# Designs tried in a protein design run: designed miniproteins, single chains, continued (5). Part 2

Each design is a single chain, and the fold is of that chain. pLDDT is the mean over its residues in the fold that is shown.

## One batch from the design tools (miniprotein)

Design m16034
Fold by ESMFold2-Fast:
Structure m16034 (fold): chain A 69 residues (1-69)
Amino acid sequence: DLLKKAEEYREQAKKAREESKKAKELAEQLKKEGGDPGVVSGYEILSVGYEVEAELYEKKAKELEEKLK
């Protein structure tokens, strides 16, 4: 069912966006607290990774939604 797959991709994109935001906020908080630069960089990279993942899922959902029209 293409409709269910599109909905699943939208849900996965939303979760990835939320994880990206959490990683970014944690990186900023650790940076303010004088945390280890390697750990801060790790969370910044993780945030970008989740953002890219969200964009890929959003694209997949949109492609399926367009086929249903």
Scores: mean pLDDT 84

Design m16035
Fold by ESMFold2-Fast:
Structure m16035 (fold): chain A 94 residues (1-94)
Amino acid sequence: SALEEAREATRRLEEAAKKGDMKAVFEALGRLERAARRASDELGEDAKNAILKEVQSYSEKLNKANEEGDKKALMEEMAKMARAVVKALEEAAA
């Protein structure tokens, strides 16, 4: 399912972030975006709105880490955002 794909993408993103593998982090993030889009389309507007709120809540932290060149902080915030997106999808699916 799209939700299971989102969970797997988040697991891979977390593993890549722990290893400091920025390329793998971005590849996993792209996979998460596609899976979350499909899952939210299946779950409806409330899921889409919940995901958007989570992404928006992390956007300032991600931009700050990126502007400061703090790759470790950037990857850690991406992993937190990914977990929050999956949690929002799981709550919408409950």
Scores: mean pLDDT 84

Design m16036
Fold by ESMFold2-Fast:
Order: sequence, then structure tokens, then C-alpha cells
Structure m16036 (fold): chain A 94 residues (1-94)
Amino acid sequence: SLEDVLAALEALVAAARAGELSPEEFLARTREIADMLRATGEPRFEAAADALDALVARIEAATSPEARRQELGRALGLLQLIAQSLRELLDERA
């Protein structure tokens, strides 16, 4: 459900901000969220899933600690934007 996707996104963002996640755990959770978004069958959520997959690829392709930090920061920003969009969408359904 969209509520489950939002809960997973908010939990990931909170854990990442707290510095509680390994890079491997962050990437695994991001992939799970992308799969959940694709499972909805909605074109807008397929686009969001594609953006998350591209984000994972960018982090994995980072060749220095500095580049990896920059991509993780961009990743966190994108996850926050997706979470906000989902909150707004769920509010419209209420």
C-alpha cells in the first residue's frame, strides 16, 4: 500500500539522518522501496522507482569517499521529496 511505502521511506530517512545505516543497508532498503513503488502499477510511481534505481547505481559507481558522500546526500534529498509527494497524495485521498 502507499501507506506502507511512506512508512518505509520515513523510516529509511530517519535512520539515515541518525547515521544508523551501513551503505549496504541503505541501498537494500532503497531497492525494497523501489520494488514497492513498482508493485502499485501507477506510472508516476514507476518513474519514482526508476529514479531510486538510478540513485542506487550512482552511489555504487562512486569511486571516492567524497563522491559517495555527495551521492548519498543527493539520495537522501530525493527520498525526502518522494516521501513528501506521497504524504500529499495520501492527504488528497483522505
Scores: mean pLDDT 81

Design m16037
Fold by ESMFold2-Fast:
Parts: structure tokens; sequence; C-alpha cells
Structure m16037 (fold): chain A 89 residues (1-89)
């Protein structure tokens, strides 16, 4: 649900921050902001915000994989993607 997606994004941001991956942190922070806009207004515009959040999390995952991020960072970002996908279904 929404709380699980928020928690997963916050955990992914923290993992990326501890790893010094500022690019992944920024992408996930923007994704979290989009999720919070969805939470405030879950209508058609909010659903687009949720799709933006998922897109940003997927880009963050792809970039982290290409950059050779640690398993801890990759797992946390994958959990955030999975939680956002479940919320969009």
Amino acid sequence: GLEEARRALEEAIEAARKAGDSTTVRALEIALEALERYAADPGPAGRLELEIALGLARIALAVSRLAGASEEVLRAVEEAVDALEALLA
C-alpha cells in the first residue's frame, strides 16, 4: 500500500545516501515527492504522479545497476520499484 511504498522509497534514499550516490538520492527524492502528491490527491492527476514516481525509481535502478552499485543499494531500490508497481496495479 501507500505506507509500504513510502517506507521503501525512504529506505532506498537512505541506502543510496550512505553509499554517496547523490544522483540516485535525487531521483528517489523526486519520486517520493511525486508519491506524496498522489497521496494528497489520488485522482487522475495523482495517478500520473504515481506513474512519474515509478518511472523515476526504475531509472534510478537502471542507473545504479550500470554504475555498479552495492547489492544493498540495488535491493533497496528494487523494493521501492516493487512497492510502487503494486500501488499502481
Scores: mean pLDDT 87

Design m16038
Fold by ESMFold2-Fast:
Structure m16038 (fold): chain A 65 residues (1-65)
Amino acid sequence: GPGNKAGAAGAESGTAAASAAAGHETVLDPRANPGQKAGGRAALEAGLAGDAATASAHAKVSAEN
């Protein structure tokens, strides 16, 4: 049910949000080297990929109910 996803989704969202925030700050740093900005962009993209995986797992659980 909807409540059962709170722990797992919270942990996934927390990890993705922390990664995205760190990447965003690196990209916005005007003194960051191109390599650091590339790393920040990769971290943001990884966070978005994690969200897609969570949505897929959610669809499976819904189908099993």
Scores: mean pLDDT 55

Design m16039
Fold by ESMFold2-Fast:
Structure m16039 (fold): chain A 86 residues (1-86)
Amino acid sequence: MAAEIEERYKETKEVEVPSEEEIEEAKKRKEELAKKLETAEESPESRRILAEYMIAEITIRLPEADEEERKALYAAKQVLEEVLKE
């Protein structure tokens, strides 16, 4: 994961900043996922929920981060999205 984030970071030249609508959607999703995580037992499903929670958190943080941090956060988001694929 860390090495994959570094690879993506090196390849990422531009980061799309989420819109206000996307940030509000991410906040709502983060609250829903946090509630699910509180009741979830350790399982592959809970790990998937955690990854989705982290993606939502990254989306919320992107507009507030500087250029370098945005690039790193975007790389982390892409790696997490790949982990969620079959």
Scores: mean pLDDT 73

Design m16040
Fold by ESMFold2-Fast:
Structure m16040 (fold): chain A 79 residues (1-79)
Amino acid sequence: GAEVVRRAAEAAAEAADDPLEKEAALALVRMAAQVTILSGDREELAEVARVLREAAARYPEIAAELRALADELEAAVAA
């Protein structure tokens, strides 16, 4: 859910000095986002998208990746 995405995004930002750890944390963010899309739960999709947008504003070093995922989740809600 949204809390898992928030924590994984924070871990990715904190791991900026370790490229392998950062990549692993970003992979967890993307995996959690994909699980949310597969669930088909519109409320959870919207919530996770909001959390990703908030994290993108807070962590500029991974903002582009987080915004791309938020856009994907918002598109899934709109379908």
Scores: mean pLDDT 80

Design m16041
Fold by ESMFold2-Fast:
Structure m16041 (fold): chain A 100 residues (1-100)
Amino acid sequence: SEKEKIYKEALEALTKHLSEKLSDEEIETYAKTITALVPLAEELTKNWDPNNEEDVKRANTLLKVVQMIHNKASLEELLEYAKKEGDEETAKLIEEVMKE
């Protein structure tokens, strides 16, 4: 469907956005979190199935996390959101960043 194509393109754009330089302030604040999320976004993009509810949910969680980073959300807020959505992989990556 057209919606599925747009969603895949959005995930590819998200991966590109996470790997490209954001503003200097955003990079300095969230560099570790952004770096940790890039492999997850790439893996999701390579193995993306728009008919898989778990893949769709994870993609939505990643898109929201990127939006929250752009809006200068704290690492604690990112972690709370990932846990609320049940994205354990994203939550673990954020927790590892917070421990350093």
Scores: mean pLDDT 67

Design m16042
Fold by ESMFold2-Fast:
Structure m16042 (fold): chain A 96 residues (1-96)
Amino acid sequence: DEAKEAVRRGEEVNGVEGEIKDLELDEKGVIKSMYFEAKFKDSETGAEVKVKLKIKDFKIEEREISGEDEKAKEKIEKELKKIEEEYEKAVEKAKK
């Protein structure tokens, strides 16, 4: 995935500039541990939102969303919550 490689290098992809550090996968390829930091730009306002996410032993330990525009933060928080729900489902499916 070229987008995944670009994010890993800290390159901007579709308005997202991000970096993945300390990535550890389990035997089934599910993320066991990871540190993710990204900057998102709202397409309507140009407002920047910063996201930090830390996963350790299949648990989200740290989650920070920061930015000056509350509307842009709410949009990113909704998207992040959907991603977190998909991740939790993947972890549960892997344990079956």
Scores: mean pLDDT 71

Design m16043
Fold by ESMFold2-Fast:
Structure m16043 (fold): chain A 90 residues (1-90)
Amino acid sequence: DEEKIKSVEKNIEKAKNALYKHKNLEEAIKYLEEAARLLKELGLTDTAKRVLDLIRLARRYLQEGDYISAKNHIGSAISLAERAVRKLRS
């Protein structure tokens, strides 16, 4: 489904902009949750679960005030989602 793949790519781009340009980790998390939902609909259930696990850890670090660990886990979730999209396009 080309439209769903494009929607995943758009949410990843928005998450990257939120994390690296806007410095808004909560916004990045919201876009990655939407990307994970779409990846699950595309049949990449294990990848979606891994993205959500990284987001869950990032939220815990944010609650603890650990910005650096939260940012690193969000970055890992972005990289995982990008790899999944590359596989869908190969």
Scores: mean pLDDT 89

Design m16044
Fold by ESMFold2-Fast:
Structure m16044 (fold): chain A 71 residues (1-71)
Amino acid sequence: MSWAEVYRFAAEVFEQAAKDAEAQGNTEQAKLYRESADLFREASVAAERGDEETAEKLFQEAINKAEQAYA
């Protein structure tokens, strides 16, 4: 499994988490999960291009957004 595949999978997981949060009425949490999913998708694209530095930066931003959802 490549890092691009890992990031894409993470994006799908957080997209589903956002839908679940929205269905529960947790609009703020849903927004944070969607922002995290978008950042993971951008990290996947950067990794596919071989831009590992940008991919790592976007991954860290995605994790920070996800952590805010759990606060």
Scores: mean pLDDT 84

Design m16045
Fold by ESMFold2-Fast:
Structure m16045 (fold): chain A 81 residues (1-81)
Amino acid sequence: MEAIKKALEESGIKVSEEQIREMAEKVEEAIKENKDKSVELQIAEAAAVLHGYLVEDLGLSVEKALEAVEAFRKYLEEELK
């Protein structure tokens, strides 16, 4: 949740607390499904899920979503180490 909040704030994306919870649930599920894999793969899968939500559910451009996802990867890596 914190990694998502920080990434969206740095990227200037405004979302509701409910949307942050939905993103967090999807990201946590992706990490859980890949918990037996490397941290790098867990981060990659979580980032892909977040990118999909930002583009498909929030209607952001691929480029804007990628900006937010890069910030998210940085914060998630810090949380998983």
Scores: mean pLDDT 82

Design m16046
Fold by ESMFold2-Fast:
Structure m16046 (fold): chain A 77 residues (1-77)
Amino acid sequence: MQRYQVLALFEDEEKAKKAAEEVAKVPGVVGVAVTPYEKDGYKTLLGVTAADREAAEAAAKAAEEAGGKVYSVRPAD
């Protein structure tokens, strides 16, 4: 099964941490990481590994609803 990676940018680390908790609840999400990131007014990068494309799209939507800007949704290697 092809895994997908979702990357989302957050202006605030606390929003990213809250988003990580919500995204981790999405069925088919297998991994979530919060990483420091500082470009274009963003402070944190949320990385998500999803089991399939549907889970990745649901995770991306959850991240956007939590105030993130989805940077990419791509097949993982």
Scores: mean pLDDT 80

Design m16047
Fold by ESMFold2-Fast:
Structure m16047 (fold): chain A 85 residues (1-85)
Amino acid sequence: MEEILEKIRELSKSEEELERLLKSLEVARLIGSILRAIGDKLQEILEKYKDKDWKELAKISSEEMKKLNEEALEALKNNEYMPVK
C-alpha cells in the first residue's frame, strides 16, 4: 500500500514517467486477463472433481508441476537450445 502511494507521487513528476507507468498498467491488464482465464479453468476442474477424485486430481497436478519445473530447469541450464541469432 505505501509502495503504491509512492508510485503515485512519482507519476506527478513528469509526463515521461506517466507514460512508462501507463505502459506498465497495460502489461498488468494483460496479466490480469491471463490470471482470470487460469482461475476459470481451475474452477471448471474443481466442479468436475468436487465430489470425488479430488485427491487423485491433486496428485496429478503436483506431478505435472514437478515435470514442468524439471523441464524448465533443464531448458534454462541448457543454453545450447537457444534460438539461433
Scores: mean pLDDT 57

Design m16048
Fold by ESMFold2-Fast:
Structure m16048 (fold): chain A 87 residues (1-87)
Amino acid sequence: MSEEEKEEAIKELVEAGVKEETARAVVEGGVRWEAGDLEGAAAALEKALELEPDYYVALAGLAYVYRELGKYEKAEEYLAKGREAKA
């Protein structure tokens, strides 16, 4: 993801009502995931959840990242939280 694409993604999330700090953390998580830095991606998404605990995009992203890391128990935990956040 280019720097301009990152700033555009952050802007779109902020315009949708997401806090800028949360949007930046989520976008950084996506960048790290694309680079193959799965542990770094998880850390960035956990930062987003520290800011907004029920943010579905970050919950779903963490579930996916932990599944790719082979941490299936953590992946299931975040999937369950994501389902509750959408209910």
Scores: mean pLDDT 81

Design m16049
Fold by ESMFold2-Fast:
Structure m16049 (fold): chain A 103 residues (1-103)
Amino acid sequence: SMQDILQQAIDQLSQAIEKLRAIEGDNHATVMIESTLGIHQIHLTVLLRDPSTTQDEAAAALQKIIDDLKETLEREKDKLSPEAIKVLTDLIDTLQSLLNQLK
């Protein structure tokens, strides 16, 4: 269901934040990325709790997160460890898979 997909996306964002914190610690680039992921997680939680949320709105929200993460990786890649890059790349792949289930 759409609710299950949104919940999975929220859980995957939470896991990515925890993994980034464990790998990089509290450096400036990772704190900014963690904050951005947290904002996306809040937005998805609002959509999940709103019974008027449409499948198109859920898909658009996931697409926006994917696009923002791809832009962040391209911008910040030289400041991130290979392990952090893998966390973000794996997150993008997982969110893309979830988005494809909403089609």
Scores: mean pLDDT 86

Design m16050
Fold by ESMFold2-Fast:
Structure m16050 (fold): chain A 61 residues (1-61)
Amino acid sequence: MSLEQQTLLNQYANKLGDAIEKGDQKAIAEYKEKLKTEVGLSDEKVKAIEDSITLDIDRAK
């Protein structure tokens, strides 16, 4: 993965985490799509990132 793709992954993953914590369904869908289209991740990898973020948020509560 290129440095540019790694930077986008980190940016979109952080935005996805913020959206999940806020319950912003539109933003969640948007950043998941950007992880697929701009970073080039598979559906399975995007789901793994979403699941990991959700688990971290739930454990912080």
Scores: mean pLDDT 80

Design m16051
Fold by ESMFold2-Fast:
Structure m16051 (fold): chain A 93 residues (1-93)
Amino acid sequence: DELRKEALEAIDEGSRVDNEAERVRETGDVEQLEEAAKRAEEQSEKLREVGRRILTEAPGTPENAVLFSAVGVMSAGLTASAMLLRKEVEKLK
């Protein structure tokens, strides 16, 4: 129960962070881009830890497999967003 709640909340937070990163990418200055990249990196790491806990603590049900996949997709997406933001910062210098 609690782990599933944490996973869903982490995915929801990840979506919010990713949306903010997209907004900042269009109009943000260097400081805003760096802050958005850091937040995406931190949330990606949190999602990776939640995924690890699903593998170690949760029973191997189809529902948990879907939840693990959703956590993994969100984590990968946030990592990609952070890399793109970091690249944009490098261009601006």
Scores: mean pLDDT 84

Design m16052
Fold by ESMFold2-Fast:
Structure m16052 (fold): chain A 120 residues (1-120)
Amino acid sequence: EEGEFRNLSEEEKKEEAAALLGVEDVKGFEAAKEYLAKELGVPVEEISANDALHYLKELQEKAEEDKDEEAARILAKIYLEVLKASGLVDEEEEKKLEELIEKDPFKAYQELATLLRDAG
C-alpha cells in the first residue's frame, strides 16, 4: 500500500515514541530498550532510540494489521516493563497482566496500550 515508508521529523518521532511507550520518563524508555536488547540478544548500548522506535512500530503493525500473536505478546511484555519502570502498575496488576499476556496476548496488548495512553 502507499505510505509503507514515511519519513518523520525528530518531533514526530518523539511524539510517536511517547504514544507507543508513554515516553515522558527516561526510565520507561530505558526499560523498553533493555527488553528489546534481551529479545534480540544484543547489548543494550547497541539499541539506539531510533532502533527501539522502529522495532516497536513494526511490532505494533504486525500485532494490529497482521494479527501476529507473537508480535502482540512481545509488545505487551515491553509495555508491561515500561509501566513497571514508571510505577504505573502495582504487584497485583502486574501478576494479572503477566497471566493475560500468556493466555490472550491481543487482549493484554489492548489493555496495556490503554494504560499507557491514560498515563500519557
Scores: mean pLDDT 70

Design m16053
Fold by ESMFold2-Fast:
Structure m16053 (fold): chain A 83 residues (1-83)
Amino acid sequence: MAAAQIEALLAALRSQLAAARARADEPLGPRVLRVSTASPEDAERLAAAARELGVAAEVAPGRVTLTLPVPASAAAETEVEIP
């Protein structure tokens, strides 16, 4: 897996969390991101980094599920694949 792709995803998560904080007057909903990865090591690394950002992360074989509190207008399920 390319480290740059993980960093890009984490940067997007940081941006979404900052937007959620800026919209403190809006109701929050969950945004679920399912990230596919062939590397268990990279999955654990992504999950650990996401948890440090305050994002709930669950690791499963070939997949990391991230749950973010975001403004209700941005709440959605999204799948992301990292090769």
Scores: mean pLDDT 66

Design m16054
Fold by ESMFold2-Fast:
Structure m16054 (fold): chain A 99 residues (1-99)
Amino acid sequence: SAEAERAREAALEAGRAIEEKRYEEAERHFEEAAEAALRFLKANTDEEELKKIEKEVEELAEKLKEEASKEFNVPEELAEKAIRAGGLLEAVAKVEGKK
C-alpha cells in the first residue's frame, strides 16, 4: 500500500508539471511513479506475472509513444514514460482489487 500511494502521488506530481510545461520534471515524476509501482508489484505478485506486466507495458509504450507525443504535443520520451507509468499503475490497481 505505501508503494502504491507513492506511485499515485508521483503520477499526480507529473500531471501538475505537464500543466506548467515543466516536461523534464514530469519525466522524473513518471519515473518515480513507475519505480514505486514496480516495487509494489514485486511484493504482491509472482515473478512470471510481473514479467508479463513489464513486457506488455514496455511494448505498449514503444508502440504508442510517437502518436501520443503528436496528439498531446509533448516530447516523445515524456509520452513513453507516461504510458509506462500509467500501465504499471493500472496493474497496481488490478492487484489491489483482487484482495
Scores: mean pLDDT 86

Design m16055
Fold by ESMFold2-Fast:
Structure m16055 (fold): chain A 65 residues (1-65)
Amino acid sequence: EEVERMRKEIIGLLAKNKVNDEQLKEIAKKAGISFKTLKDFINGKRTPSKEELEKIKKALEEVLK
């Protein structure tokens, strides 16, 4: 449930900030995951670990700020 809430939060931030695929690649690189892994997470094909979610959130904040 917490993982699903964090996923919704991240997806909402991506949508609100009109994040494009190039920015998503930067987020994935900073988070230490592949672009495909990040896209699979966004599309609901994969449930990331809490550690991956934390890295994604931090990378998103760094790329957008």
Scores: mean pLDDT 77

Design m16056
Fold by ESMFold2-Fast:
Structure m16056 (fold): chain A 65 residues (1-65)
Amino acid sequence: MEEIRQRIIELLLSFGLPESTALTIADDLVRLIEEEGIEAAIRAVERSTLPEEVKERLIELLRSL
């Protein structure tokens, strides 16, 4: 899970999101994956207010797991 968390953080930082925001999102997504599974994390990304490009890249990352 730490590797997945770091990959999410790196992706978000590459789009210019602040480090604190990237950490919060990564922690929330990792928790969702552990408790509810990958599909729940994908749905959370889809419902988020993140830019569409960031959502697409996160969903691709999650589907690659």
Scores: mean pLDDT 84

Design m16057
Fold by ESMFold2-Fast:
Structure m16057 (fold): chain A 70 residues (1-70)
Amino acid sequence: SNLTKQGDDLTNQGNDYRNQGNYQKAADLYSQSSTYYKQAGDEQKALQNADNAGDSYEQAGLTDDFIRRQ
């Protein structure tokens, strides 16, 4: 479906940004992908990308904490 394809495209972009260490952008893309999968009825992929978004936001927050402490 169109929604599933949008979810897949956003997931691939999120993976690319995560591999580059841009965790904040990766988290935003995974979050958007999760929304598209949820709308498509793909609950498993929606939950997986919600988890990926959460993990990426946590990584971004840990980086900000490290900078703030220096």
Scores: mean pLDDT 84

Design m16058
Fold by ESMFold2-Fast:
Structure m16058 (fold): chain A 56 residues (1-56)
Amino acid sequence: DTQRKLEVGDRISQGVSYHLGEKAGQKVKDVMYQKIKQGASLDEVVQAAIKTINES
């Protein structure tokens, strides 16, 4: 469900923006949205977010 993935992605990116700053939140959001466009599962989207946070 693409809508559910977008909702989860928006919540994660908002949390990252709040704690780590807007630039970090935008970077995580971009990575998650890229994965969603590629048809990735919700788990893959979340894992991509975690990887991006750890690489930042």
Scores: mean pLDDT 82

Design m16059
Fold by ESMFold2-Fast:
Structure m16059 (fold): chain A 99 residues (1-99)
Amino acid sequence: SSRIEKLEELAEKGDVEGIKSLLPEELQPLLDELEELLLTDVTKALVHLRDLFLRFPEHSLEITLFYIAVQKKYKITHPTVDKYRDEFLEQLRRREELL
């Protein structure tokens, strides 16, 4: 959808607030927690990401784009976290297709 294209553009620019404005209201406090954890405790951020994908599998792409925006904005690089996130997203997408 055109909305996903806008989210991808905002993610590349690191526009965290712009992405949040386009996501459902029920996700807002959870995205705020994810941003805080990504800045303070990467291990807890991974656990939180897993919980978000399990609770909101239909929003996994949007949550991933938000994560990318946070990485771009704060210049965060964690190759292990990024690899694990991508592998986990693919597993959740495949499992959701069977539910």
Scores: mean pLDDT 74

Design m16060
Fold by ESMFold2-Fast:
Formats: sequence, structure tokens, C-alpha cells
Structure m16060 (fold): chain A 63 residues (1-63)
Amino acid sequence: SPEIDEEIAKLEKEVDAARSKEEVVKLEMEVGVLELHLAVTGELTPERQERLNKILAKLREKR
């Protein structure tokens, strides 16, 4: 659904803006919850998985 793609876009924006370790941990949790929800509902497309993986990679670099 377009709402999911908007949520991923919001996370992409938030990860680029994240500066504190607290913000990084919060975003890692939010990404994990979203990925699990999309996997369970069958909405985790390869394109969405790739976007989430890129977000997680950026968050790991900010640790």
C-alpha cells in the first residue's frame, strides 16, 4: 500500500537526520517492527526490503 512506502520514506528521512545514539536505537527498533509486520502480512516486497536494509546499514554506521 502507498502508506507503507510513505512510512519507509519517513524512516529514510529520520535516519539521515539522526545524530544521537538514542535516536539511532529508536530507529533500529522502528525498522525492526516494520520489517516484521511487513513479513507477516506478505507486504515485504524486495524493493521495500532493500530500502529497509539501506536504512539499517546507515544506522549501523552511526553507532
Scores: mean pLDDT 85

Design m16061
Fold by ESMFold2-Fast:
Structure m16061 (fold): chain A 63 residues (1-63)
Amino acid sequence: SNEQKIANAEAYILADPNNAVLWDLLGVTYEDLNQPDLARKAYEQALRLKPSYAGARNKLEAL
């Protein structure tokens, strides 16, 4: 369940590691699992790939 959810998100990122949307999705997944430190790192990666990504920035600031 939770392990499968992370594995699925990581598989998508492995296929497309420069897609900021997938890193944002991984961050949301870690928040759902109550892992804010891992969520923060995922959102920071999304912002490194796309600095103008308001969605990822807003979620990071809300952590």
Scores: mean pLDDT 83

Design m16062
Fold by ESMFold2-Fast:
Structure m16062 (fold): chain A 89 residues (1-89)
Amino acid sequence: KPSEEELEIDIDVALAEIWLGIFSIDAHPENRGAPLTDEEIAEAAKKLVELFSPETLKRIADAIFRAHERDPSLPEGLVKLAEEIRKLL
């Protein structure tokens, strides 16, 4: 069963996936599940920086990078989002 540390990472990654899903629906209402472009991911990161504290966003970005180290098959959009968030912090 996942450790407490693994569970915390999984929760933070799930939050980021929910955010990308919301932004994808807004950007591509006719194309559900379409991956966000690099420009759309950068715009999503800017909106997140306006809504959440730097500490929360750093924790979530770090969790995404740690999850990607465990599972390289993690969606590329999540890793790109984490990179864009870190650029804005």
Scores: mean pLDDT 77

Design m16063
Fold by ESMFold2-Fast:
Structure m16063 (fold): chain A 68 residues (1-68)
Amino acid sequence: SIEDIFNELEKRMLGVLLDESLSLAQKEAEINRIIEETIKKYNLSEEEKKKMEDAARRALAQLAQALA
């Protein structure tokens, strides 16, 4: 389901945020790459893509707050 895709995306983004070997710029690049890979992997429709992007932004903001 799309919720499973969102959960996968959130876990992958959290892994990047917790990787102390990466610079801030590298973390941004990896997060953007993960989002793009997820869209391509699941061949999301425009509606599903927008829902995923919105959920990813909310999840990333929450994870960034938790790690700050």
Scores: mean pLDDT 75

Design m16064
Fold by ESMFold2-Fast:
Structure m16064 (fold): chain A 91 residues (1-91)
Amino acid sequence: HMDPLLEAAIYYYMASWLYEQLGKNDEAEKYRKKARELAKKSGHEKTFEVDVKSIKTFYKNLFGPDGSGTKKQNEKLLKEYIEKAKKYESL
């Protein structure tokens, strides 16, 4: 069963991926660091690495070779993932 911190870590990591696709590399690095720190706190760091790899592959299959959609689609998903991450982090 998924720990809320692990859920938050995954969503922050996906947000960092989307920031990178939008060319916002400073924000991408900030959220990637936060995701990895939360994954360590959850005690499920190995599961986190497997899950983010799987999710990236899923995104790549939906949106093309870089795993991103249009700028508008990426901005919408980014907002959704940050809100989900915050929700799970607060549990």
Scores: mean pLDDT 75

Design m16065
Fold by ESMFold2-Fast:
Structure m16065 (fold): chain A 98 residues (1-98)
Amino acid sequence: MIAEYLEKALEAALAGDKEKAKEYAKKVKELIKEELPKALERGRELIAATTDPAERARLERAIAELPKVAELYEEIAEKLASEDGKKTAEELRALAKE
């Protein structure tokens, strides 16, 4: 869901469509604001229900990384929606190929 709108923002930026890139970037930010608190609550519930210490530690690390991943997605979306959006999208595509 979030990744789908981020991909749409990337494609719009590559095409030079600043209006569509901004629209999709806004959707990424809205979805993060809505879904991140829900994901964190689900994660805490799973941790509380987990009796295996190793599995609990794994879940705790995964849940702790969610806000960092969300921040990275917001930063990418903002850059794609900027005046340099097309250049940013081209650089991201080149990096993924290497």
Scores: mean pLDDT 80

Design m16066
Fold by ESMFold2-Fast:
Formats: C-alpha cells, sequence, structure tokens
Structure m16066 (fold): chain A 67 residues (1-67)
C-alpha cells in the first residue's frame, strides 16, 4: 500500500538528488555525461509517476545543468 512505500520512495529520490548535486561538476567532466543525463531523466519520470513532482522538477534541472 501507498503509505510506507511513499515515505521510502521519497527518501530514495531525495538521496539521489543530493548525490547528483554533490557530484554535478564531476559528472559534467565525465565521458559518460550523456548516460548520466539519461539516468537522471529516467529518475525524474519515476518521481513524477510516484507523485513527487517537486523532486522530478529538481532532477530535470540537474539534467539541464549537465547538458
Amino acid sequence: MKDLEDDITRALFEMALSVSRRHLDSMKRSSNKQQDIQSILRLAERAAAAGHDDLAAQLREIAKQLA
């Protein structure tokens, strides 16, 4: 059911967002930058599907900063 899954899912997206922000400069210099962008965009889609539109918007912004 939604209650416990929502709390865990939100915490996982917030962790992914925090890690992405901390490693933004290294990801910009990575040869895998395009794969990192695609992975972050897929996470944003999953966050939006789970109802976390605020986290999805922040993940998309990080992907834009990488592009």
Scores: mean pLDDT 77

Design m16067
Fold by ESMFold2-Fast:
Structure m16067 (fold): chain A 93 residues (1-93)
Amino acid sequence: SELEKAVEARRKRFEKLLAEAAAAGADPADLELARKYAEAVVLLALDKDLERAKELFREVARALGLSEEEIEYVVETLLENRKTIAEVIVKSV
């Protein structure tokens, strides 16, 4: 699948950026949030385990200080736009 190849290429680039950020002294807690966000985006784009994707987005949003109302709004908006997110990922490769 073109989408699966695009997602894998983007995942590898993101892992490289996280490794560079870690080497530059980025906070391990921020790196962990970035990894959770990336996992959620991959699941969302591939239409796999959407409940896991929602929970990962909620965890990241809570860590960023969003209210529960803001968290649910963001999560719903991401799920509604998941097809567009997949299209953007394909076009970015």
Scores: mean pLDDT 82

